Designed miniproteins, single chains, continued (4). Designs and how they scored, part 16

Each design is a single chain, and the fold is of that chain. pLDDT is the mean over its residues in the fold that is shown.

## One batch from the design tools (miniprotein)

Design m12523
Fold by ESMFold2-Fast:
Structure m12523 (fold): chain A 66 residues (1-66)
Amino acid sequence: NELEEKAAELALKRAEEFAEFLLSKFPDGTAEIEQLDKHTYKVTVKAGDLTLEKTFHASDFLPLLE
């Protein structure tokens, strides 16, 4: 399904933008993007003792493409 593929690509793009934004605020931090399945990406940002996690699902973006 082309819409699901586009939604998954948008989820990855949003995950990357989120990681880059947080790294701009925490220069000594690290960011990792993990693909949990074909439609799900998890972002983990670590800065000192702070750990931030956010999950992006393709389903969150399907209404924007329909």
Scores: mean pLDDT 78

Design m12524
Fold by ESMFold2-Fast:
Structure m12524 (fold): chain A 71 residues (1-71)
Amino acid sequence: SAEELLREALRLARDDPEIAAGVADALRNLQAGRYEDAIANLETALALARRKGDERTAELLERALAQVKAL
């Protein structure tokens, strides 16, 4: 699920406060049914992960984004 992907991304990014904050915001908005806000948070976190070369977190965020857009 998107929530499982975001929890995994949060674990991987635990030592990166900028990415972790974006993922946490996305998870909160997703759980609240605010899908558009969750998508915006995910796009921001994904851009940060890509800029920092964190390929594993970026892949999880891309998959989560696709799942949220399908809701």
Scores: mean pLDDT 87

Design m12525
Fold by ESMFold2-Fast:
Structure m12525 (fold): chain A 73 residues (1-73)
Amino acid sequence: SKKEEEEKIEEKVRQLILESLGLPLDASDEELYEKMKELLNETAGPMPEEELEEEKENIIKLIKEEIKELLKE
């Protein structure tokens, strides 16, 4: 029950991120990460691939937390 509720919240958060990035709602976490990496590279200039790969999980977690906060407000 609790895990199902958390998964549903994460799915809603994910859908909002995907919509804001212009991705399909069924896109994978990898597709989401790739799109975020493209946007970072376009806005901040060339980013080291190695640093982005190491921070991948942290970036996804931060994005999910930010949208969870937006949904709670």
Scores: mean pLDDT 64

Design m12526
Fold by ESMFold2-Fast:
Structure m12526 (fold): chain A 84 residues (1-84)
Amino acid sequence: MEITGVEPIELEEGDKYKVTMTDETKGVLEDYAKGTKKEFTLKDSPLVAGDSVSAELTPTSVTMEYNTTIPKYAGKKVERKVPE
């Protein structure tokens, strides 16, 4: 699975993000500390609208944990690298 639109997002170490799916392939990344929201698209997403993903970020990566009722993706983590 590929997450698009997340790489150009400015990430900060120690920040926590909530990812909420708005469509099967689209979602919103919400920063708990700053309240900023960024839209993204999942390519070939198994997620459906209403699913949520918890994310924890470093300056060079984002780790997302899937909170979904789809068993094969429940508890799965996706790590993305971003420009420093």
Scores: mean pLDDT 49

Design m12527
Fold by ESMFold2-Fast:
Structure m12527 (fold): chain A 97 residues (1-97)
Amino acid sequence: DLSGLVREAQAAADAGDADTAYALNRRIIDRLTEEELANAETPEEKEAVRRARDRTLAELDAAYAAGRILRASEVLGIYYKHLSELMRELALKKKQK
């Protein structure tokens, strides 16, 4: 249940539990990636989804290493920003070929 993970991660962040928030945010990214991969139809779209995951994980890891706690809502925003950018780049490449 993604909604359950989001609520738990939010509660951990609000409590200042950086380790729990980090672990739950990683699980949220994994769940989002799983759902988006199921919706992706082409190898290029699947690669865009994996790249969005990797970029979001890198930002989450950097925040955690810096002692910052990201809220689940911020992680969702970061993920879909990267996915949107990558999907837009893919659409533009199809028009230029």
Scores: mean pLDDT 86

Design m12528
Fold by ESMFold2-Fast:
Structure m12528 (fold): chain A 74 residues (1-74)
Amino acid sequence: MLDDLATASQAAAEVARLILEEGKSPEEAAKEAVEKFPDVKSVEVLERTPTRVVTKVTLKDGTEIIAPSVFAPP
């Protein structure tokens, strides 16, 4: 559980970074996160604002984790 939560948090942070820092689409960010993290089955962006991304990470064992990522405004 804790290890799964850490993996999901890292995947969600990468998705948020790709969207907010690199300007990628949610679909592109989700695809890259799935390729980068072998234990991740799928990633879904539930909410996105200029300062916040909420991501649902589904692991290959079926575990679903909702991970919010918050960024300060520029």
Scores: mean pLDDT 76

Design m12529
Fold by ESMFold2-Fast:
Structure m12529 (fold): chain A 68 residues (1-68)
Amino acid sequence: EDSVSEIGGKAIKLYREAKEKVERGELPQEVVDTAKKAVQAVFNYFLTGSEEDLKKAKELLKKAEELM
């Protein structure tokens, strides 16, 4: 799981899919919010280089995936 590019791509894809499903009434709005936070955490990691920010991004991404 060392590819930051892969994690970022997954976060964006999940955010897009969550938005589509929420628009169809299939998922609650908090799924989109969680996926958006995952994307923001990836950007924070790029800014700080902190493994804690990367861990946060992975946790938020996993949480959003579990809600889909």
Scores: mean pLDDT 77

Design m12530
Fold by ESMFold2-Fast:
Structure m12530 (fold): chain A 76 residues (1-76)
Amino acid sequence: ATALSALETKVLSALKAHAEKTGVGSATVAEIAALTGLSQASVSNALAKLQAKGLVVKLADGKYAATALGAAALAA
């Protein structure tokens, strides 16, 4: 199982909730910071770690989206 920190879990959860509520699967660092109440620096650090684990992807427009693996990591 992929180990997640509390910060990584919070960022992943916000991306999943954003996709489910808005139909938009991607968000900028600033949008995730607003959704989570975290600083942009904390969000960027968490996203870099999640991307290294394959739980999020960075899109060509600079936005981030949760992968199927990332969504599964939040279940159970």
Scores: mean pLDDT 77

Design m12531
Fold by ESMFold2-Fast:
Structure m12531 (fold): chain A 68 residues (1-68)
Amino acid sequence: MSLEELEELVEMFLRYVEEQAPDLAPEFKKRMEEVLKDLRAGKLSMEEALDRVGQAVADVIARAVAAA
């Protein structure tokens, strides 16, 4: 996976969160921006970045379910 492919994946998930859980979208967006920033700065590997994206998505789902 390239940085461009990860950015596309993040954009797809952000659109989903904005549509389904708009109250969680600003926090999710900030987390994704930090992941991409750290990846660009060489602080994260692609594997670590993917794990953080997955954890952020799982967290949004868990919080949305808990709020229902």
Scores: mean pLDDT 81

Design m12532
Fold by ESMFold2-Fast:
Structure m12532 (fold): chain A 99 residues (1-99)
Amino acid sequence: EEIDKVVEEAIRLLEEAAKLAEELGRPDTAKTLRQMAEDLREAKEKKDYEKALEIVKEAVRTVASLVQQYPDNEELKAILERLEELRRKLEELIEEEKE
């Protein structure tokens, strides 16, 4: 299902962002991002896509904060761009399900 694939990609990006945060000396942020990835897996299994969207929105805010602190980190910028795209796509797919 397309919506499940979007959530799966968001989980992967959160795991990547957590690894980068840990590498940058931000273990608390890394822990938060890994928790978000776990929460997304649970939301996906429960078909709770509204909650999945809320988690992705929080993930975007968290990664955006990291990009602001590390503006020369191209990997974080790429992850942020991808998460924003997935957030929009998830939002569209949820609206499509309501139709």
Scores: mean pLDDT 86

Design m12533
Fold by ESMFold2-Fast:
Structure m12533 (fold): chain A 66 residues (1-66)
Amino acid sequence: GPTVILDGVRVPVPELSPERAELTREIAEELRRIGDGIDRGLALARSTGLSPLEGMRIGMAEGVAA
């Protein structure tokens, strides 16, 4: 079955039910949107002179609101 490395130890991942696998995919998509929002916010900060933290907050808000 699939395995993951956690703190240098290879841990077997239990086989997910189809429902859990789908939920994991949806969580991954949501995290990707948040990451995209952070990247947009940092780009905004660089172009507008806002602090990186302020740009990140704006980008995250856009990512979770979409």
Scores: mean pLDDT 69

Design m12534
Fold by ESMFold2-Fast:
Structure m12534 (fold): chain A 96 residues (1-96)
Amino acid sequence: KEEIEEKAKEIKEIAEEAKKVGEEALKSKSEEAKEMGKQLLEGAKKAEEAVEEALKALEEGDLELAEAYIALAEGLAENLKKGIEKAKKILKEEEE
């Protein structure tokens, strides 16, 4: 039970970072960075929605559904981490 709540907090933090990096990337002169920014914002929304569904299922006592949604959210968060790193690299290369 606490594990799902802890994972939800971690995923929310990743989604928040993805939103910040995504917003910065959208303001870039690079079309590649702008495209990454759009993907990060969309991915962050999907991850947050999956976390909300997991927490709702947990509150309703549906542990299997809660675990399924948190697993989905974790997969989305891993993709977001990769996207964040790629976007940061592109943004740094543009500053040079």
Scores: mean pLDDT 82

Design m12535
Fold by ESMFold2-Fast:
Structure m12535 (fold): chain A 61 residues (1-61)
Amino acid sequence: IKKLFSFETTNYNYTVYSDPNSDSSQVTFIHTEETDEAVLQAQAQEVLNEKGGYVVIGVKK
């Protein structure tokens, strides 16, 4: 998977991931309190394997 960019809001830190081999334009949102980057990347990979496109993960501040 590829990390595209990150941005911050009042309550969440967001990171956007994509599958460069997917032609899907679907966007999936995940909100979580998980802070371990390896766990977050594994969750993003699982969603991208199922749906393709983009995953936006919001980690609660």
Scores: mean pLDDT 80

Design m12536
Fold by ESMFold2-Fast:
Parts: C-alpha cells; sequence; structure tokens
Structure m12536 (fold): chain A 81 residues (1-81)
C-alpha cells in the first residue's frame, strides 16, 4: 500500500496541492486523532521533498508508518493505565 500512497502524493503535487497540505495529509493519514510530534512532521516533510524531487519516498513512508504505530501504541497504553 505504500507505493499507492507514493503515487497519490505525486498526483496531488501535479494538481498543485501545497507542501503544507501534503504534510498535513500524511500526518492525518498516519496519526489520525493523535497530535503529531516533531519527528513525525520531519518525516512527512522528507517524504514530500523526496516525491517533489522525483525520488523514492518508500523508505520515509515506512519510517513514518512505524513511528506513528509505535506512538499510537504508547498513547493507548497511557490511556488504559
Amino acid sequence: MLKELEEELRRLIKEGVSREELVQYLLDRFMGDLEPRERHRALAEEIVDAVEAGESALEHLLELSIEAGIDALERAVKKVT
């Protein structure tokens, strides 16, 4: 599914969606209702930069997915405890 997301980002850039909107789109998609941390924003920015440069963003997309998943799990544990 990460390749489909990379292609979606390339399409949005071609449609003139702003860098700020793309970063927010990524954060909303991976973080949902969770407040993004600085590292999540940095990864989202690197993803947008890579896609704009015509480079592969798959590694950064995977990193953001993992970081968001870990953060979601940590926050879920804090809500229960």
Scores: mean pLDDT 78

Design m12537
Fold by ESMFold2-Fast:
Structure m12537 (fold): chain A 89 residues (1-89)
Amino acid sequence: MSEEEKEKIEKAAKEVGEEAREKALKAGLSEEEAERIAEIVYSIAKSFAIHLVEVKKLPLEEAIEEAKRFGLAVADILIDAELLQREIE
């Protein structure tokens, strides 16, 4: 990948991580829990976007959109899991 493509993936991964953090905070999770979820979502979205471009040979824009959707889906699962664990404690 070019440096420009890497920068676009990095920016998109950071944006979806921040969206995940905001969503976690809105759901009532702590700052620490929200930051942990944001870091996981950032890492997963970045890795998935790279995989889609380098392995699956998708166009960059399509790879970014798919990675963002995947990242937000992971955020939903992680937030729901944290909320469920609080109910059974």
Scores: mean pLDDT 85

Design m12538
Fold by ESMFold2-Fast:
Structure m12538 (fold): chain A 88 residues (1-88)
Amino acid sequence: SLTAEERAFERLFEVADTDRDGVIDREEFEGLLRVLSAMTRTPLPSEEEKEELFRRFDKDGDGVIDREEFRELYRWMQKRIAEAEAAR
C-alpha cells in the first residue's frame, strides 16, 4: 500500500500532468512553480530561473520531467515548503 506521502506525490504528479501522458512538460512545470510560490511566499522565478530549474530536474535533457526525475523535484518542493512553514 502507498503511504500518505507517496499518495501526495502521486496526486501532485497527476494534477501537474494535465495531458495524462506520464511526463511533466515545461508549461506543467511552470504551473507547479506558481503553486509553490504561493505556498512558500517566494516570488515567482524569472523566465531564466524557471529554465535553469527545469534543466536541473530534466536530467537526460529530453525536454520533459519523467516520474523518476519528478521524485527529485518533489523532494525539493517539500523542502521549500517545510522551510517556509518553519519560518512562520
Scores: mean pLDDT 76

Design m12539
Fold by ESMFold2-Fast:
Structure m12539 (fold): chain A 88 residues (1-88)
Amino acid sequence: MEKLSEEEIREGARKAAEAVLRAAKENPEGVEELIKELEKVAEENKDNPLLKKAAELALKGAKAAAAGNVEEAARYFEEAARLANEAS
């Protein structure tokens, strides 16, 4: 699998945070489903510490973005993407 660059990770994380914030305003049920799916991914990857940590950070990012904290969400998504990229 091709690894993402640091620039791609940062830009992707910012776009993800903005997308979750938009989704929270336009479709809050969809954001609740995303949060549940991220919780499930974290549990399913409990035996892979990097993927578990990445899923937990993505979950924190999704919750922060839904609350309107886009900058905090982008930081969590950046760290999550970096860990997932390392685990690939």
Scores: mean pLDDT 78

Design m12540
Fold by ESMFold2-Fast:
Structure m12540 (fold): chain A 76 residues (1-76)
Amino acid sequence: EEVEKRLAEAKEEAKTVDPSKLPEAIQRFLEAQKAGDKKALAEAYREVAVLIIASGGDENLAKRYIRIALGLEKEL
């Protein structure tokens, strides 16, 4: 399944990212949401999901964000 594959990729990426980037990612998410930019919003959801995992957060929440990002990408 695409979601499981993307989650596995996000877990690997989470090992290499700085969790302190989460506020910057949230700022990009809010900007994309305000602009109505589906592409930027999908990218922001993926980035936040990776940073949630990197921060030791809820993998199920990260998986939901990945699913939302994939849905937005499909609309493009």
Scores: mean pLDDT 80

Design m12541
Fold by ESMFold2-Fast:
Structure m12541 (fold): chain A 110 residues (1-110)
Amino acid sequence: MDEINEALKAMDFSVLKNILLKSKHPVKSVEDLVKQETERLNQLKDKMSSDSEIQEKIDKVIELLKKFVEAVKEGNYEEALKLIEEYSKERVDLYTLASEKYPDVVKELS
């Protein structure tokens, strides 16, 4: 999990590609990671239920993670890398928006 998260933070998709290629069962590892992240995002969605803009951004991030898993299952690593790059951008946009609207909440989570 940490290795994939570090690759996403560094925008080093070559590291992520190497992890996917080296794993004997990359689909299961990716599914477990995405399931945990989706559960966390749904918890945040429930906590911020009154903010439609943040709800929309959370839904977008979840949809990109779902598409990423589908691409990995199909062995389409080119599409998977593109989707994870879009996920990284949308995740940054989500946390930027949350920081602007709820700076005290974001500060407590940091």
Scores: mean pLDDT 69

Design m12542
Fold by ESMFold2-Fast:
Structure m12542 (fold): chain A 70 residues (1-70)
Amino acid sequence: SSSELSEIEDRIRKYLIARLGLSPEEFEVEVLSEEKARIYVKDEELKEKVLADREAIERIAGVEVEVVIK
């Protein structure tokens, strides 16, 4: 549902900001389904930083996460 997708997005955004210290302008979260989300980042350094914590993000959000440079 739309509500569940919004909760997934919120969990990912909060982790990226609060735990990894990313600014809202450095990333974009696209929740593709209740099983998959995609995180867009500005550069390779941010991609490596997010990928290092991918397992933790997937556990808290309950979805598979793909990280790509936009």
Scores: mean pLDDT 87

Design m12543
Fold by ESMFold2-Fast:
Structure m12543 (fold): chain A 87 residues (1-87)
Amino acid sequence: MHVDLGRVELNQIKRLSYDPNSTAQQITDRFYRFMNDFLGRSTPEDQRPLLEELAKTFEELANDPRTQPDLHPLFKEYAQKLRELLK
């Protein structure tokens, strides 16, 4: 079975983003783990769909009132960074 490591990290980012006890640092650590491990070990063709999904996820999280308002700038920053990689 192929283990989609990028999707595992994406799901953890979603979980942390909806957890009211999560810190900006925990989300930052998961984001850079995704960037370092997934981008370092996958092809550009494999990267694009998951980068787009993660960018959309951060865009949705930045506008979701169920997430911590203090995290919204962080979500916008990461969405923008991912969109720059997709250009």
Scores: mean pLDDT 77

Design m12544
Fold by ESMFold2-Fast:
Structure m12544 (fold): chain A 86 residues (1-86)
Amino acid sequence: SMTELTREHAEKLAFLAGVALVAARVAEAEGDEATAERFRALAEEARELARRMGLSEEEIERLVREGERATEAALAEEAARRAALA
């Protein structure tokens, strides 16, 4: 069975895959396709590692979505703060 340390690492990898997917979308919107491709590749590798470490597909999908949501919220707050300074 998966150890608690392995579970913690796998969960962080799945979460970071979500963060990377949002970073890829931002890079793509900025016209930096090379950076977008690198972040998409990192997200895919992180998801695969989490799966190999024993996370279920349901757990991976949930954590990826959590990472995406947390990153989108942080970017929205940063954009609002920057707009207030303009």
Scores: mean pLDDT 88

Design m12545
Fold by ESMFold2-Fast:
Structure m12545 (fold): chain A 86 residues (1-86)
Amino acid sequence: GLLEKGEELAEEAIRLARRAIEILRSGGDPAEARRLIFEAEVQLGMAYIIRGVLLVAGEEEEAKKLEPKIEEAERLIREARELLAK
């Protein structure tokens, strides 16, 4: 269903952002980290679209279930961007 796809997208964004953080903390390639951050942002954007579709469809409870994973992805992407700026 849409909730499951939104969760998969948010989880992929989390995975990509965590990998970017790992690369940056280990002194790896900043270009690779930047690419992973961009991909994470694309996946998160898709998760936001799914949440919006759920809200328009009146599926407020399903949209709320998606929010914690979206918030975690946003937090990790922000952390990765802050590390990249150093």
Scores: mean pLDDT 90

Design m12546
Fold by ESMFold2-Fast:
Structure m12546 (fold): chain A 62 residues (1-62)
Amino acid sequence: MSAEEAKAALLEAAKKANSPEGIKAQMEADGVDAAEALAAIGTLSREEREALQREIAELVLG
């Protein structure tokens, strides 16, 4: 899985999850290998990971 595909999958899971803890379970429910996706996200730059984390927090927490 590419980092871009992993980022998209994580954001879609975050939109459906009601909590940060629910994101992994939602990714698995969407048919995404959460471990592979997280490994791909780990290859992103620090700035890209920080931006992604902020976007996830906004989607999950409001």
Scores: mean pLDDT 77

Design m12547
Fold by ESMFold2-Fast:
Structure m12547 (fold): chain A 95 residues (1-95)
Amino acid sequence: MTKEEREENLKKAPAFIEEQLKKLEELLKENQSEEAEKDYEAAKLLAKKLLELLEKSVEAKSEEEIKKIQKEIREELLEELRELGLEKHIEELKA
């Protein structure tokens, strides 16, 4: 993957993520379950970590560096999900 492709993805990702989060928020309004609220909170955290991954990946000089960034972001995501009490989502991501 080229640096130009990563930059294009970074430019497009915020708009796409915002659209998906809005759809989830509308579903939450129709189904105000505790599970739906947890899913929405997890989705917001995933969106934040995906943007951080894309930003760091644009500056990466090698595939090994990208893999290291992916591992660090994944570990941070799992820790933040744990702190928020979203343990079900941690188990799903651990597989």
Scores: mean pLDDT 71

Design m12548
Fold by ESMFold2-Fast:
Structure m12548 (fold): chain A 95 residues (1-95)
Amino acid sequence: MVEKKTEEANEAIKEQLAAEGKEMKRPVTAEELTEMLLEALEKAKPKISSEEQRELYEKLVEALEKAKEMPSAGEALAYIEEETKPVVEELKAKL
């Protein structure tokens, strides 16, 4: 499921920060949050092989670009989750 891939990317980021001895600093701005998520998505881009995965990737990039303009990291995260949920639900229905 696409949700598991997003969770794995988030866990990988947490593990990498912990391994570097850095405290996981809570993003204080939408820009910081979206930058971290865009970096994770760029690393996943070469592994995209299906049209459904490409569509989800494009939706995530668009959501992140819009979320970057949000006044807070919390609002940006909520917006991203809301925008990606319909794509994830549609993918589940086809599986």
Scores: mean pLDDT 65

Design m12549
Fold by ESMFold2-Fast:
Structure m12549 (fold): chain A 98 residues (1-98)
Amino acid sequence: MVTIDLEVPEKVKAGETLEVTATLTSSEPGTYRVFVSVIDKETNKLVASDYKLVESGKSATFKLKLPKEPGTYIVKVSAIDVETGQLVAEDEKEVKVE
């Protein structure tokens, strides 16, 4: 079983960089494609994304540029097995931009 945990600040100022940390835990060694997406909650539009390769038991920190518009954004993370292309873990959290 693979799990991924998101750490995001609850609030950031408009025009600042959002730092997101994703921690991947797996019972087996492996490499995963970890995708982070930031979505405007009201419009459902993708506003920022990044991806990194992350090994089992490791964390990756993403620095994402947010739009200057205040609002509530959903940060989603997905872990995809590099061998199979299958989605194995997800997490999401809200961030408020003021």
Scores: mean pLDDT 83

Design m12550
Fold by ESMFold2-Fast:
Structure m12550 (fold): chain A 89 residues (1-89)
Amino acid sequence: MAELQQQLEQLKQEAIQFGIETLDTLVSKGVPLDEALQLSIDLANAYIEVRVDVLARKYGLSEAEKQQILAELKQQVEEALRQHAAELA
């Protein structure tokens, strides 16, 4: 459904932005890059999990469909954060 895809794309962009801002802030305050990256990924993933669970209930998604969406979003967000971290190293 178009509405679900639009909400998932918006969620992805929000999670990436939040993760990058968190990573930049932590590194600027002297947190080691590896620790800052892991914390940023963990926070972004927690946000994704809550939002996807709500969408899965609203749209009647199966557990398999929910897990597939979670895996894809988490991978894309983690890749974006890891790429940003590589530029800071």
Scores: mean pLDDT 87

Design m12551
Fold by ESMFold2-Fast:
Structure m12551 (fold): chain A 87 residues (1-87)
Amino acid sequence: DTMLEVARLLREAADRLAAGDVDGAFRLLDEAEELASKSPYSGTLLLHLGIVRTSVLNLVTTGDYDRAAEVLRGSADHLEEIARLRS
């Protein structure tokens, strides 16, 4: 399930941010966007990921890595719930 795989990548990105690995987190966001682009839900998923990426970038720029990780985990929770309701 592409939505669950995207959620997994967002959780890994959150763990990287919590550890201070900004470059690793954004590489995982790039992977999530690549997977989303290949899904039947590409338009909606890419829009969602774009909003998440912008929020994370703003928080990282102000040094709030913990809050940025929370945004990524919240997004992953949301996608996992959508996948569960759709099944």
Scores: mean pLDDT 85

Design m12552
Fold by ESMFold2-Fast:
Structure m12552 (fold): chain A 85 residues (1-85)
Amino acid sequence: SEARERIRRIVELLLRLYRARSEEEQKRLLEEYLGKEFETLEEAVEAFLRETLPLVREHPELAREVLAERAPEGRAAVAEALARE
């Protein structure tokens, strides 16, 4: 499934973001994923959410499954966000 592959890429990026120790690293990771440079981390986060949130909203069960497969550390925070829809 293309949706599952896209969600896996999103989850992998979120795990990398959780492990990043600086806002500069987080911004670079988001820019790499989106293929675009931003002036601020806030702009990069907003662009990331705008691109990814509709896919997650359409496939919340799939997002939970992928999170459960990949990393326990990231799972709680993203599951919380999905539950608050």
Scores: mean pLDDT 78

Design m12553
Fold by ESMFold2-Fast:
Structure m12553 (fold): chain A 86 residues (1-86)
Amino acid sequence: SMNDKIVEELEKVLVLALNLHHDRGLPLAEALREATAFVLSRIKDPEVAERVREAVERLLALAEAGASLEEVVQAGKEIMDEINAE
């Protein structure tokens, strides 16, 4: 389904952001921005891309407000659960 595809792309953003944060030492918000740009550049369906962008904006707002890695990962899981419940 489209919801499954949105969740798959969001998981890719979170995994890539985690790797950039841990391996390259990027601040969490910067890691999320770079991961999002990379993943969005590879999404061909504009509706999927829009939904992923909207979900990531929620995670970026938390990271920019100083949320921990654990809080951002938990919020990401909750957003994916919301999308799967649609």
Scores: mean pLDDT 86

Design m12554
Fold by ESMFold2-Fast:
Structure m12554 (fold): chain A 87 residues (1-87)
Amino acid sequence: SSELVERVREEVERLLAQARTTLDEADVARLAAFGERVVELIEAGASEEEIQAAVAAWTRDWSERLQRWALALLLRVQDVIAEHRAA
C-alpha cells in the first residue's frame, strides 16, 4: 500500500540523515541507492524472504561498516512492515 511505502521512505530518509554525520558522500550515495532499491521491492510486493535475499546479495561486497548501516535500515523496514500488518 502507499502508506507502507511512504513509511519506509521516511525510515530511509531518517537513516540517511544519521549516515550523513559519519559517512563520506560516496558511502551515503551508495546507502541511498540501496534504500531506493529496498523501497522498489516493497512497492513490487516482495516477501520478507525475497527482501532479505536481495539485501544479502547487494551488500555482499560492501565494507563491514556499510553492511552494518544496511542491516540497521533492514531492521527499521522490518519493524514498519510488522506494524503495518498489525494495523
Scores: mean pLDDT 85

Design m12555
Fold by ESMFold2-Fast:
Structure m12555 (fold): chain A 98 residues (1-98)
Amino acid sequence: MKEEELKRLALEVLINAGMLRIMGAVTGNKKYSDFALELEKKVKEILNSNISLDEKIKRLQELLEEANAQIEQALADLREQQKAGVDPTPYWEEVRKK
């Protein structure tokens, strides 16, 4: 049913918002936690808007695509931080052991 699709899409966006909030905390990058709050606000605005069910579904689909793009960026930032955070000292110690 379209109502169940609407609820599922809203839940998926909110799950992605939760993930972005965690990524903001882990990376120390406020942009991800701020974006999570924006996503939560937009979901509430869409659900409470006086528009058709089909239009709500469309807007939530667009919002989910935006959320997924931000998750991909956050994961890329985490990978870069891990690479930059690699202490060269342990690497040089391992080379000396060989």
Scores: mean pLDDT 77

Design m12556
Fold by ESMFold2-Fast:
Structure m12556 (fold): chain A 76 residues (1-76)
Amino acid sequence: MPPTEEELKEAEELAEKILADPSLLSLYAGDLTPESQRYLMENLTKEALINAYLAMKRARRERSSSMELVEVPLPA
């Protein structure tokens, strides 16, 4: 299912906040796998952050429970 326009806007706003203050990444990355956390720390871009947020939203939607560790999809 494609992301909604609201989810895309939320992802963009979050990405911009993290790019402005990378310390916020630690709060966000807590729900990601160690591999995904390392990837984001090494490749901190707006596009990667948007993809990570959308992946987490998708996982939460399907499970409707406390989020288990989520893997970030590779760019492109």
Scores: mean pLDDT 68

Design m12557
Fold by ESMFold2-Fast:
Structure m12557 (fold): chain A 69 residues (1-69)
Amino acid sequence: KIDYSKLSEEQQLAAKILEHLDKKDLQGALETVEKLIELLEKYDTEEDKQKLKVAKSMKEAIQKEIANK
């Protein structure tokens, strides 16, 4: 079952993460990826587990960039 409203919100959050990263706004990117993770954590489908894994990888990468400062 596809929740198009949830999928649209996921796409908007992903786009915002990329926009923040393009602007070198690591804090904004971190905040946005945390919102995406929070959204995905409410679901336990196979698809959502894969998306959550990707979102957590993004968070880890952003945190490493911040720590490198």
Scores: mean pLDDT 77

